Designed miniproteins, single chains, continued (4). Designs and how they scored, part 69

Each design is a single chain, and the fold is of that chain. pLDDT is the mean over its residues in the fold that is shown.

## One batch from the design tools (miniprotein)

Design m14378
Fold by ESMFold2-Fast:
Structure m14378 (fold): chain A 67 residues (1-67)
Amino acid sequence: SSILEEIERLKEILRHASSKVALSPEALALVGEAEDALKAGDYETALRLYREAVEIVRREHPEAVAP
């Protein structure tokens, strides 16, 4: 399932970035909402929120996020 693989990839990107930099409150809020959606089985919402979190982190700290 490509959606679950993409979610895991985005989670790994965020985990790696958080080891290098402090994530903003906006990025952390999106991660929390994404985790709640994932636990509820709402994979579409979780994917959207994780993507949004990664884009915020990429804009704030491009050096901490893979290309």
Scores: mean pLDDT 85

Design m14379
Fold by ESMFold2-Fast:
Structure m14379 (fold): chain A 72 residues (1-72)
Amino acid sequence: SKKEKIEELRRRIEELRREIKELEAEIKELENDESREGVLRLTGLKLRKIGNEFEIELLERKIKKLQEEIAS
């Protein structure tokens, strides 16, 4: 059902939000590491965070569309 699909998407958003919190913790630990390796890793973590935030936005839009279809 569409309601079950919304719950699956909500669980995926929760997983992505947990990953973002873990990435934010790693970013904070590395933000003062001026080594080449530290800067490259920090850049990778920031890009992954942006990717996860974008995926959450797409999933939230999909949930909204499914909710509108249920209301019809």
Scores: mean pLDDT 86

Design m14380
Fold by ESMFold2-Fast:
Structure m14380 (fold): chain A 97 residues (1-97)
Amino acid sequence: MKPSEKELLLEILQAMIEMAAGVAITALDRVEEKSEDEEKKKHLRETKERIRKLAEEAIKEVERLVEEGKIEEAEELVTKTVREIFELADKAIEYAK
């Protein structure tokens, strides 16, 4: 792969993870604002922290995989991470009902 193609691919893959995390965290923030239950609010805050950590760890691993030329593995990791981010958010929102 050409260096310019690697850089563009890395930016796109990282942006996909960042966008998923941003959307999920925004949804959790809205649910937290409507909740009066401190235990539910705590769980929503803990879930936001888990999503941030998951996104940060996945971004670092995607960078490593792209640098090693493991493009298919990088794309699979992005798809898996995006899914896990939304599953975490959905479960936290359901618990907060």
Scores: mean pLDDT 88

Design m14381
Fold by ESMFold2-Fast:
Structure m14381 (fold): chain A 73 residues (1-73)
Amino acid sequence: GDPLESARGALRGAEQARELSGGGQLAAAMKTIEDAERLLKDPRLDEEGRKLAEEALRIAQEAKERAMKELGL
C-alpha cells in the first residue's frame, strides 16, 4: 500500500474516534493508535506522512484517555 494514503486514513480514523464515546471510542482509538504506530515505523513514510501519522496518534491517544475515563478504567 501507499504509506502516505495510509497516514491520511489514520488521521481520518482518529478524527472519527474523537466523535465517538464509551467502548466504541476506546476500540476505534486503540485501532488508530496501532495503525499510526505501525506507519511511523515504515521506512517508506515521507515527512508529510510522518506529520499526519503523528497527528493521528496524538488525537487517538486523547480519544483513548477520554474513553477510559468515561468507562472508569
Scores: mean pLDDT 89

Design m14382
Fold by ESMFold2-Fast:
Structure m14382 (fold): chain A 107 residues (1-107)
Amino acid sequence: SMEEQLRIAEEVVREVGKEFGLSEEEIERLIEAIRKAIELIKKGDFEGAVEVLVEALRPIPRAAEIARALAERLRERGAPEELIKLFNRVELELGVEEALERMKEVI
C-alpha cells in the first residue's frame, strides 16, 4: 500500500540520516520532501519529484552520497522500482552539481 511504502521510506530516511549525522530537523524535512515526491509520482510528474528531492538534499553535506544510500536501502527493503529510480536520478543530479561547484572553486 502507499501508506506502507511511506512508512518504509520514513524508516530508511531515519536510518540513513543518522548514519550521515543529519539533525532530527533535517531528517523531518527529507521525510516531508519524500511525501511530496511520492504524491508527484502518483500524478505522473517524475521530473517534479526529482526537483523536490534535489532541492531538499542540496543544502545537506554529502547530498549525492545520501541519495545513493537511500536508493540502496530502499532496494534492500523492497521499495517500488519507481522510488529507487527517483533516488538514482537525484544522486546523478546532485553529483553533477557537486562536480560543477568544485570546478568553480579551482578556477
Scores: mean pLDDT 83

Design m14383
Fold by ESMFold2-Fast:
Structure m14383 (fold): chain A 98 residues (1-98)
Amino acid sequence: MKIYELSDEALELLKEVGIFERTLTLSELKSAIITLLKEKGFIREKKDFKPSLESYVVDTEKAGKYLGISFKEKEMTLPDFVKNVIDQFLEKGLIKEL
């Protein structure tokens, strides 16, 4: 199971959704990002009545601006967006894999 250490900047972002620990599992990190995106109104359901994370899409411009990251695509599925956030946070040193 992957464990991630949060930088001060990442911890400040995730404190808004009740994350106060500097280390998170991959599942906890994904859940925190999804909750943050929902609370900020960056997620829209693409397909009616389908309970799938892939049925949700993210406004990449608004979410990216808020998170301090950029995307080439204007819209991404929720799981693709969350994966891309984690990848960019690792690249920028906002989180570290332990």
Scores: mean pLDDT 78

Design m14384
Fold by ESMFold2-Fast:
Structure m14384 (fold): chain A 83 residues (1-83)
Amino acid sequence: GGSTELTEREEDGNKVTTVTSRIVDPVTGEVHTTVSELIETPDGKLVLKYEDGSEEEIDPSKKESLIVGLALRALGDLLDRVL
């Protein structure tokens, strides 16, 4: 199966949530781990930072949906490698 883990820290006045998604390859049993950071600034901005260093500004009202979306994206990336 797969899992998504959230860890929170405060850095430079920002709330940083690290989203770790672990997906098990059903053929090899290998675990693929994807890490993303969600950065909440004191002025209400929400920024998603991907493992490749790319950043995306996000509507704060959609924070909950993003955690699910990140887990689904990690699963999609794994499935694309099997095809």
Scores: mean pLDDT 69

Design m14385
Fold by ESMFold2-Fast:
Structure m14385 (fold): chain A 88 residues (1-88)
Amino acid sequence: EVEKNRELANAAARITKDLFEGKLSIEEAAERFVDELAKIYDIELTPQEREELVRLVREAFEALKKGDFDATVRAWSRVLRLIEEKKK
């Protein structure tokens, strides 16, 4: 619901800030985001599903760091679709 969406947005903002400040690598940022997302939405991920999500989030952060807005939006749309499918 609204609170969970706000928690995810706050987590994304913190992780993105730390990534751009050099406190996190792209790999670390992707793993932390997936962990926060699974916790917030109470999603049970198999090891394979976790790897797929980390891969997609890595793609999004790599595109964002390169300033490729279209690729960033596309990658995040794929992440969002997968989350919608993993209903709580």
Scores: mean pLDDT 79

Design m14386
Fold by ESMFold2-Fast:
Structure m14386 (fold): chain A 87 residues (1-87)
Amino acid sequence: MAELERLEREAEELVKRGLELAKKIAAGEREYVEEAERTAERLDEIARRLEELAGRLTETALEAEIASGLLRIAIGVQKIIEENEKK
């Protein structure tokens, strides 16, 4: 998942820069507005892509949770059968 690692690294750098730009603009430094707009646009693009990737991971996690639940039910049923056979 080279794309995920690249997007996370880019997001970390842009979040850090974005917070610096927000501070400067809040202080009245209007020369940073254009850079801030570009930074916000790129962060929005990264956020959308990360949400798409997170959706795929969530689907896989749900499948794993369902499989685990089914296994636990099967094991539980088998234990009840074994306990009843010993009576």
Scores: mean pLDDT 77

Design m14387
Fold by ESMFold2-Fast:
Structure m14387 (fold): chain A 81 residues (1-81)
Amino acid sequence: QEEAKKKALEEARIAGLVADELAKEGKVLGDVGKQSLKDGLIALGLSEEQAEKIVETIVKAQKAGEDAAEAAVKEVEKIFE
């Protein structure tokens, strides 16, 4: 569904941007933020496994010093392609 893809891209991008801002302050995306993103993606029609992969992609990008928002967007695109 194109609607679900657009909303999932927006949700993941916002969470990635939050993770990137937290990284500037020397912080990581916390459990509440991870759970909120996962629940939001599942509510948009993603499976629990798909939502978890997006959350893990953000966390891995943040740990690697990479752009978490870009990584999240790419993972959502892979899920819908």
Scores: mean pLDDT 78

Design m14388
Fold by ESMFold2-Fast:
Structure m14388 (fold): chain A 88 residues (1-88)
Amino acid sequence: SEAMQQFIQAGSSLSFAQMLVYEAKKLKEAGKDDEAKKLIEKAFELVEQAKELAKKAVELDPSLQPQAEQLFKEAEEVKKEGEKILKE
């Protein structure tokens, strides 16, 4: 379904954002602050894309609401971790 396709894309975008935040943390630990910042900025773009895709999925199929709520929670955790890395 279109709803499931959009939700799968949301999950993929969030997974990629999580990977970029993890890599940015390693770059920050290595003193590569500029490279870490670029990865965090890309991760934040992917978080916003994931949230919008999940919202569209729920509009098409309201039964996806619990899964979307979990994705929104994980998206906020990714954003908080990225912000923490940028402040270190």
Scores: mean pLDDT 90

Design m14389
Fold by ESMFold2-Fast:
Structure m14389 (fold): chain A 79 residues (1-79)
Amino acid sequence: SKIEEEIERLKRLADLFEKNAKAYENGVKKFTEKAQSAIDAGDLEKAKEYVEQAKKFEENARTHKSLADEYRKKAEELK
């Protein structure tokens, strides 16, 4: 049915956003580790750059997680 097709579409979108959120979370970890290495090396400008990249990845992770939750909710509301 058209409703079943829409539910499946919303579930696929939720899965995609969840996968993207996890990828961004991995990016947060990598840039946080790079920032710490730069701090340890005394490169404060490079450390600041990596911290800003980590923050952007964290914001993207939260946004994609929120979208995944919204699309899952929409799929559940379609009967």
Scores: mean pLDDT 89

Design m14390
Fold by ESMFold2-Fast:
Structure m14390 (fold): chain A 64 residues (1-64)
Amino acid sequence: SAEQVEEINRLGRELRALVEELNTPEAREIAKKAEKEAVRAVSLGDYDAAIEALRKAIEELKKL
């Protein structure tokens, strides 16, 4: 849905901002893995799984 696409875009921006703020290899690896999972989920039509992957990565980055 359009609402799910907007949420994915919002979360992607938040993820990138956190990676830039942390500026560590660990943060970049977490984001890279989440982006791959989100792209795969979207390709399968599973927008909820894409949102979950991005949210989980953001929570992991906030713990660093």
Scores: mean pLDDT 88

Design m14391
Fold by ESMFold2-Fast:
Structure m14391 (fold): chain A 79 residues (1-79)
Amino acid sequence: MKMILSEEEQKELVKYVAEVDAGRSEDEVARDFVLNYYRLPRVTDSDIEAGKEMLRQAREYMKKNPERVKEWLKGYVPK
């Protein structure tokens, strides 16, 4: 099934993409996103796979909407 990401989900995901670009593991960031955003009691390998797919969709969004993403990341500093 195709996941359709909302604008709010894209806004949150671009911050997680920035964490990956800052040197965090993609697996770690995908797990952290799924755990914190969906408030799951546990994260499975399939949840991490879904998180990676969402990060991939966020990267496509960033490529198509660079100005909007720049505004969303203004003042955001990856840890």
Scores: mean pLDDT 73

Design m14392
Fold by ESMFold2-Fast:
Structure m14392 (fold): chain A 79 residues (1-79)
Amino acid sequence: SRLEELLERFEKIKKEIYEILSKENPTKEELEKVDKLIEEMRRIAEEIAKLDPKVGIEVDAEAGILEMRLSVLKKVLEK
């Protein structure tokens, strides 16, 4: 289904983010890539919400948690 396709795309992007964040010393360019990947996750979450509002809220919240994690990491690295 369309919902399954969107969820698979969401999980693929999430995996890419975790691969970058698991690096000992991610570069500034890699962190900028994570910002763009989170933006894509939020767009996918909006599409999911059109099909299933409850699932859409849950996946958008998950993207928000990653966004907060990235924000904290950037502040620690740019002290």
Scores: mean pLDDT 84

Design m14393
Fold by ESMFold2-Fast:
Structure m14393 (fold): chain A 57 residues (1-57)
Amino acid sequence: AQERRDAILRALAAGEVRTVQAWADELGVSANTVRRDLAALAALDAAQRTARLAELG
């Protein structure tokens, strides 16, 4: 799961915009799997944003 999440994270960082279904088709998994991976990445991103704000303040 980490390799798939890392691939999604890199694409998002590069500014790529895709639907859940497009991700599912590209990664060869179900849309539900992609939704769960995106939810996990969103939680991680929220934690990283909190850490960055602490460093800047």
Scores: mean pLDDT 69

Design m14394
Fold by ESMFold2-Fast:
Structure m14394 (fold): chain A 63 residues (1-63)
Amino acid sequence: LSREEREALKERIIEGAVKLAEQAGKDVALAMAKHELEELVREGLLSEEEARETLRRIEKALA
């Protein structure tokens, strides 16, 4: 993935988590986001650091 593609992927995950939190609650949204980010790291699409930063952004957005 290019840098632009990785940024777009992160944004989609954040947007999805916010929408899910509105429908199912923050705890479900965070659990799903963690699972998605772990899968992306396992597949080599994101680094562990990128996944951690994205999760922090989601936590902030849901606070």
Scores: mean pLDDT 84

Design m14395
Fold by ESMFold2-Fast:
Structure m14395 (fold): chain A 75 residues (1-75)
Amino acid sequence: SHMEEKLRELEELVREQVEIAEKYLEKQGIKISEEQRQEALDRGLEMARKAAEVDPEKALKKLKELLEEYKKLLA
């Protein structure tokens, strides 16, 4: 249960990362396709799950830190 909760949180953070990246590209006049968005999600989730195999809490902390920095770039 604890592991499943951490994996869900990790997946949510990855989805937010992709959403922020898409908005950043849109501000630059670059539109991504649904296919490109799905590819980014799949890649992000795979990398995040591999990191979580080593240390899920450290992976979550690092993704949260990166997400906050990315939000600052978009603001």
Scores: mean pLDDT 80

Design m14396
Fold by ESMFold2-Fast:
Parts: C-alpha cells; structure tokens; sequence
Structure m14396 (fold): chain A 87 residues (1-87)
C-alpha cells in the first residue's frame, strides 16, 4: 500500500541518520549517546511494525503486542552490546 511504502522510506531515512550518529558516538567512546541512538532506532522500528499490524488487522491489541515485543528484544540486544563495549 502507499502508506506502507511511505512508512518504509521514512524508517530507512530516520534509521540511516541514527546509525551514522551512533557510529560517531562509538568512535568517540560515548557509549551513553550510542545507546540512546540505538534505542531510538528500536522505537522507530517498533512503531513501524505496530502500524503495519494495525493497518492489516484493525486491532490495537495486536499492534501494541508487536510494538512491545520489538522494544523488549531490541532493548535486550542493545544492553548486551553496550556491556561488551565497556570491556
């Protein structure tokens, strides 16, 4: 759909910019800023996945479930990465 194509493009643009900012923070040893940008990417992805589910099902419950699952998985991965980088 046109909405899905527009959302995909916005996700690509926003996550691309955040990836560059996260890489710059990592080069400077700023792990707090790195974590913030990586977390922001997770939130953008969660919103995108939730909007897709809502457009397909019309269910707020299913959309929220997918958003929450995406946030939980992404948060856990980022925390593990940051802990490894602190070594």
Amino acid sequence: SEMEAKLEKEVEEKTGALTEKAEEALKKGDLDTYEKYEMEKVLIQAIYEGMKVYSQTGSEEEALKVMNSTIERGTEQIKKEVEQLKK
Scores: mean pLDDT 86

Design m14397
Fold by ESMFold2-Fast:
Structure m14397 (fold): chain A 99 residues (1-99)
Amino acid sequence: ADDAIRKAVAEEAGDLAHELHGAVVKAEKEKGLSDEARKAAAEALDHLARAAELTNGSKEELIELLKKAGEHLEKVKQYIPEEASALLQRVEELRKKLS
């Protein structure tokens, strides 16, 4: 679609990465997280951060990074269900904006 939409989606991906990091830090302090939970969260965070850095990337590359972030967020949802569900919905909305 429009280059402006792609840039807006990348910026929102950065906001989602920041929010996910905050949710993970809070969960670690309040209840602790398993190694599996930390790994899933780190993978989701990495893909969201990489999506945010795609200022000159293709729409297809951005969609793939958001798809992978969503797959890892589904795993995070097992450990941090409320926050991960909200972030997953927003990732799905971003993917729809690019379609």
Scores: mean pLDDT 84

Design m14398
Fold by ESMFold2-Fast:
Structure m14398 (fold): chain A 95 residues (1-95)
Amino acid sequence: MTPEEVRELFEKAIKGEDLEALIEYLRKVASENLKTAPFALEGVKRVEEYLKKGDKEKAVIEAAHLFSAVATIEGRGDLARVFDEALEEILKKLE
């Protein structure tokens, strides 16, 4: 998981492109760490639920909180900060 990769996935998801790619990426990240896996998988289900409802904004926000939480639990403070900044820029495009 890199900040650039995460930013691209969210930017495409906001535009309604490759929503499945974002979900698959979240599932992959969730499965890479057994300590966070139960929490992360539950978060992925919420993202999927919002996408099925057509609530793209809530889906992106939920995915953002999920990535930030996983990064924090993993001790990746620097990555979490860079990620939060990239996401803030993307969320401003929705407003």
Scores: mean pLDDT 67

Design m14399
Fold by ESMFold2-Fast:
Structure m14399 (fold): chain A 75 residues (1-75)
Amino acid sequence: MQTLIDALEHMARIAESRGIPRAARLLRQAARYVRQRRFDDAARLARQAARIMRPVDPVLATAIDNLARIAERRG
């Protein structure tokens, strides 16, 4: 659980550095939902962040999608 939270928060910092604060906010909310064991909500927000990031940074978007799949498997 802590590893998934740390990964989501790390991806949020990268999204902010790319100038996409909307994606960063979604990833931080996803990390909060993981802390609350709300894995389906976390996965949904992470997927939204990945969609926003896809045209800007497709590698980061793919990494975020992988974190969403990990969250879904935990729920």
Scores: mean pLDDT 86

Design m14400
Fold by ESMFold2-Fast:
Order: C-alpha cells, then structure tokens, then sequence
Structure m14400 (fold): chain A 90 residues (1-90)
C-alpha cells in the first residue's frame, strides 16, 4: 500500500502514540466520533497525529483538544504535511 497515512485515513479508526498503543488510538478515535466529528487519526513513529479532510478543520481542533485532555501530544508538523498532501491533485 502506498502510504501509511492514506491507509489509516481511509480506515478512519486509528489514533494514538507509539505503534504499540493502537488500541488506545482506536479509543481516542471513538471519542472524536462520539463528539460528532469525522476526523481520521493515525499513529506515526510515536506521535499522535490527526488527518484532516478538507473542510473539517473544526473537527481537527476538537480532536486535538480531546487528545491533549487524554495526555497525548499531537504532531502539528504532520497536520501541516497532511494539509499539503490533501491539496495535491491525484
């Protein structure tokens, strides 16, 4: 599969820190969904990251707030890279 970020974005169910914490990542994704947001969250290299589809920036803010409330850092650089990726036509 091409990119880990694409795969987890399409799954839309993964979040958290290190790869070993995927089960907790799924729990965080469920909390974001319960708050009424459709924001895929993916774990990369020990960081919690949020993948934001175009037009769902308010949902991304909510996901970051939930992640920080649970004591999980969110990788802002990955969010910026995902915004650039979503702007790429393919």
Amino acid sequence: MDLFSRVNKEEGKYAGGPAADLDEAKRLAAEVARAGHDVPIVDTSGYTVVIVPAGQEDAAKQAVEIATALGRPVNQKFLDLMREFLAEER
Scores: mean pLDDT 45

Design m14401
Fold by ESMFold2-Fast:
Structure m14401 (fold): chain A 72 residues (1-72)
Amino acid sequence: SPLQAEIEELHAEISALLQLTPDESAEFRNQFEKLMAEEQKEKNLSPNDALRLAKARLRKILAIIQEQKARG
């Protein structure tokens, strides 16, 4: 789906910005997916709404990392 592709791109951007190894990138992805699965169950979200939430959360994480990196 287009949302899944956007989520994959956001994970790649975060990994590149943090200079993560492939193993560290996989661990970040696994932990994030676990947290999102728990929140989907807690909030009783549809699969599509869960993907939208995941995209929003990754965008927020990326913005925070970019802001911190810009400040030194």
Scores: mean pLDDT 86

Design m14402
Fold by ESMFold2-Fast:
Structure m14402 (fold): chain A 61 residues (1-61)
Amino acid sequence: SGLVTSLQAMLTELQASPSPLAQTPIAFIETTLQNLDNLSTEQQVAAVLAAIGDLEDLRLV
């Protein structure tokens, strides 16, 4: 889905960052993506939206 693609894109950008502040959001996205394989489509969408919300609080300016 587009939401999963967005999380993967964010993960790629964060992994390219030399900033130590990127480590926490990287770990969070990786954990979220791993858990999606065990969820229904509806649960996957809900989990991705929750992850995006949490990432907004951790975004580098």
Scores: mean pLDDT 66

Design m14403
Fold by ESMFold2-Fast:
Structure m14403 (fold): chain A 70 residues (1-70)
Amino acid sequence: KKYILVVPSSNSALVNQAKKLSQTLTSTTIDVIAAASLAEATAIANSLPADKILPIYIDGALAGILAIIS
């Protein structure tokens, strides 16, 4: 399975956290795609051949979208 996290580039803290998480996972990688806006992040996620799309919330706010490809 392939994991792709799409995040707004304006949320630099989330982009940095996602990259750190990807680097910490030794056996599994999460690809990170930066988008110009949350709307663009949603459009990118929907363009992927994903079996599941999961919204990611941080501190109660929508922060990014995780796409899972089987």
Scores: mean pLDDT 73

Design m14404
Fold by ESMFold2-Fast:
Structure m14404 (fold): chain A 76 residues (1-76)
Amino acid sequence: SPEFEAEVLLALGLIYLSLAKQAFEKGDYETAIKDYEKAIELFEEAIRLGTGPVRQEAERLLEDAKKFLEEAKKKA
């Protein structure tokens, strides 16, 4: 179902968001940027397929990921 696919995409996006944060903390800004960009793509797809709470969570995470990406780009 689209909702289940959205939940899987949300979970995968969270994994990439975590990997990006870890890379950022280690000073690997190039890897952090790539992983943040991947998380953003996954959250955008989760928003497209998801409804209700899943969509709302994906929207919040997308906003956070975009802010983290901007910060990583400033450090690169």
Scores: mean pLDDT 90

Design m14405
Fold by ESMFold2-Fast:
Structure m14405 (fold): chain A 79 residues (1-79)
Amino acid sequence: LERLRQALELVDEINKAKTIEDFKKVIERVKALQEERGIDLSNVIKYLEKAIEYLKKGDVKKAQNLKDMAAFELIRALT
């Protein structure tokens, strides 16, 4: 229950992320969760970092798709 709640809160933060700064804050939270629980969230971090790179290039649609992939991977890893 508590693990599912934490996953849903992070998914909500990922879904609300719009700027490069928002994505960086989410990545730091994912890294903290990974270290705190000893779970592998490297794929979530990878998708979010790729989303930032596409945002820097102006490809908002690809960044949004990568953000969605990160959210799905996070749910999978925590459930």
Scores: mean pLDDT 82

Design m14406
Fold by ESMFold2-Fast:
Structure m14406 (fold): chain A 99 residues (1-99)
Amino acid sequence: GKEEVRALLEAARAYLEEQIERLKRENAPQELIDLAEYLLEMYDALLANLDDKEKVEAILEEGMEKLLEMARKMGASEEGLEEARRSWEEFKEWLLAGL
């Protein structure tokens, strides 16, 4: 349900925030840090809009295309991008069903 969706997104956000600090400490490529920070902003937007299913769907659709664009710029393979798109569609379906 919605509270399970919220709990998972809050946990994912906290984990991602820790990973971003680690990436910065280890001097990871800026493109990877930028991608992770964009994903964090997307989680914040999702959490702020969980009562608006249409807004959540729009955030997920826009977020997926932006993340795939950033991954392509970092040299992600076509196979990797296809797998990422599939995983994202499954995540989107799960999340929207929970709202």
Scores: mean pLDDT 87

Design m14407
Fold by ESMFold2-Fast:
Structure m14407 (fold): chain A 89 residues (1-89)
Amino acid sequence: KEEEIKRLEEAAEHLERAARLAEEGAPLERIFEEVLKAEEELREVSEEEKEEAREALENTEKSEIAEGLQKQAEALKLRRERIENNESS
């Protein structure tokens, strides 16, 4: 459970950084780098999935990217808290 909690925490942090970068108007390559790191913490990501994610970011307004990534980060934080609460006793 500790490894799962850490991976969810790290993934959420990467998504939060990606959302912040998108909000600040950073280059798509930098945003994608953080998104990819988050996904890789959660699961194995195929080359096709990486390319689809990149294309989605290129065709989405940065404000929408920021909102989506922030929402995903919050979902991962809630999932992590649920696991932590179950392990507390």
Scores: mean pLDDT 75

Design m14408
Fold by ESMFold2-Fast:
Structure m14408 (fold): chain A 107 residues (1-107)
Amino acid sequence: MEAVFEMAETMKKNPNVTVDLLRKAAAADKAGSKLGQGLADTMEGTSKKAAEEVAALVKETRKGLEQNSRFSASLTKVLTAEGNDKGGLEASGTISRAFIQAMGKLE
């Protein structure tokens, strides 16, 4: 997945922003989507690890998101809102695109 790799690359450069956006997306998925919360917690830990671990975790995240496409919609909404803040705009765009591409359809 090229999109998954791009997301991992973004996490390497912007780990705190990535985790924060995932937390907000989980909240936007009507309070405490277990999937969203688990992803945010896992990403927080992995974002401090080597790039290889980030890439592996992103692959697992994609699989989880394929099981809950609703979370993708919530994540996109949060990333769009946060993207209005210049501090997060670049990372928000890259992560949102990667999630949509990775979770939407494989073909």
Scores: mean pLDDT 49

Design m14409
Fold by ESMFold2-Fast:
Structure m14409 (fold): chain A 91 residues (1-91)
Amino acid sequence: VEELVEKGREALKRLREALENNDAEAAANALAELRRVVEELHKLIGDNEELEKVVKPLEEDFLTNVVPLAHANPNKAEFAAAMRAVAAAER
């Protein structure tokens, strides 16, 4: 669990760095990694209060520190397209 939380924080860090470097593909890959971490946490902890406590800080970090950077990114459209392509490929 702690190892997965650290992987989630690393994915958020990589996502922020990719947005700072205007690398839409790296940002999409980091977002996919963050999604996998959340899914693995759900499988290990189950759907309960402990999952909420672990996932909520990762969600708050994403909303507070990543979403504003994505909005400020000059290639916002390219970023959105890359994220959509990764989501479609995993479906």
Scores: mean pLDDT 67

Design m14410
Fold by ESMFold2-Fast:
Structure m14410 (fold): chain A 59 residues (1-59)
Amino acid sequence: SGAEAGRKGGEEGRRAGLAGDAAASGQKMNEGSTAAYKAGDLEAAREAERLGAEGVARG
């Protein structure tokens, strides 16, 4: 589902960002956010973006 894709993308984006890979973080975050938006789950899309950005900020 879009919500599941959003969580997966957000979590993978966060992990990549924490590892110092901002490009991979952005890609995973965008994949999850886009899938969530297509499914109509705006909250999951925003959460994916937040997780990716947080990973980069802390990495």
Scores: mean pLDDT 81

Design m14411
Fold by ESMFold2-Fast:
Structure m14411 (fold): chain A 86 residues (1-86)
Amino acid sequence: SMSFEELKARFYLMAALTEAYLLAKQRKDEEGVKKVEEAAREFSANLDDLEKQLAIVKELIEAFKDNPEIKRELELAAERLEEVLK
């Protein structure tokens, strides 16, 4: 069963992914779009695996390291997932 903390972590994650996707689309960054689409498919395949979701978020933080706003949103999502896993 999902806790309220887990629900919040999922919402933070979806917000960060949405922002990354929209930014990549706006910039016509085909590589960035593919990375976010791959991450979204991996999250969908691993809805019950928070540890794997955290690993995917950490990869996205590295991929978007040159975008401070997106990086911060992804870092917040990672922190929320880590708190749920404690």
Scores: mean pLDDT 79

Design m14412
Fold by ESMFold2-Fast:
Structure m14412 (fold): chain A 68 residues (1-68)
Amino acid sequence: SERERRARITTLLLELMQAAKAQDDSRVAQLLEELGTLLNDKQLKAIQNMVAAIKERVREALEQAALG
C-alpha cells in the first residue's frame, strides 16, 4: 500500500507539472485536490508554492516573447 501510495503521488506530481506549464487552471485545481487527500498540510503547501512559481515564470516568459 505504501509503495502504491508513493507511485500515485509521483504520477499526480508529474501531471501537475504538465498542467501548470500548460496554464490549465482547472486541471491544476483538480490535481491539487487529489494530492490533498494523500499529503499533509506542509507538503501540500510546498506543492502549491511550486505551482504558483511555475505559473508566474511561464507568464513572464510569454510576455517577453510577445515583446520580440
Scores: mean pLDDT 83

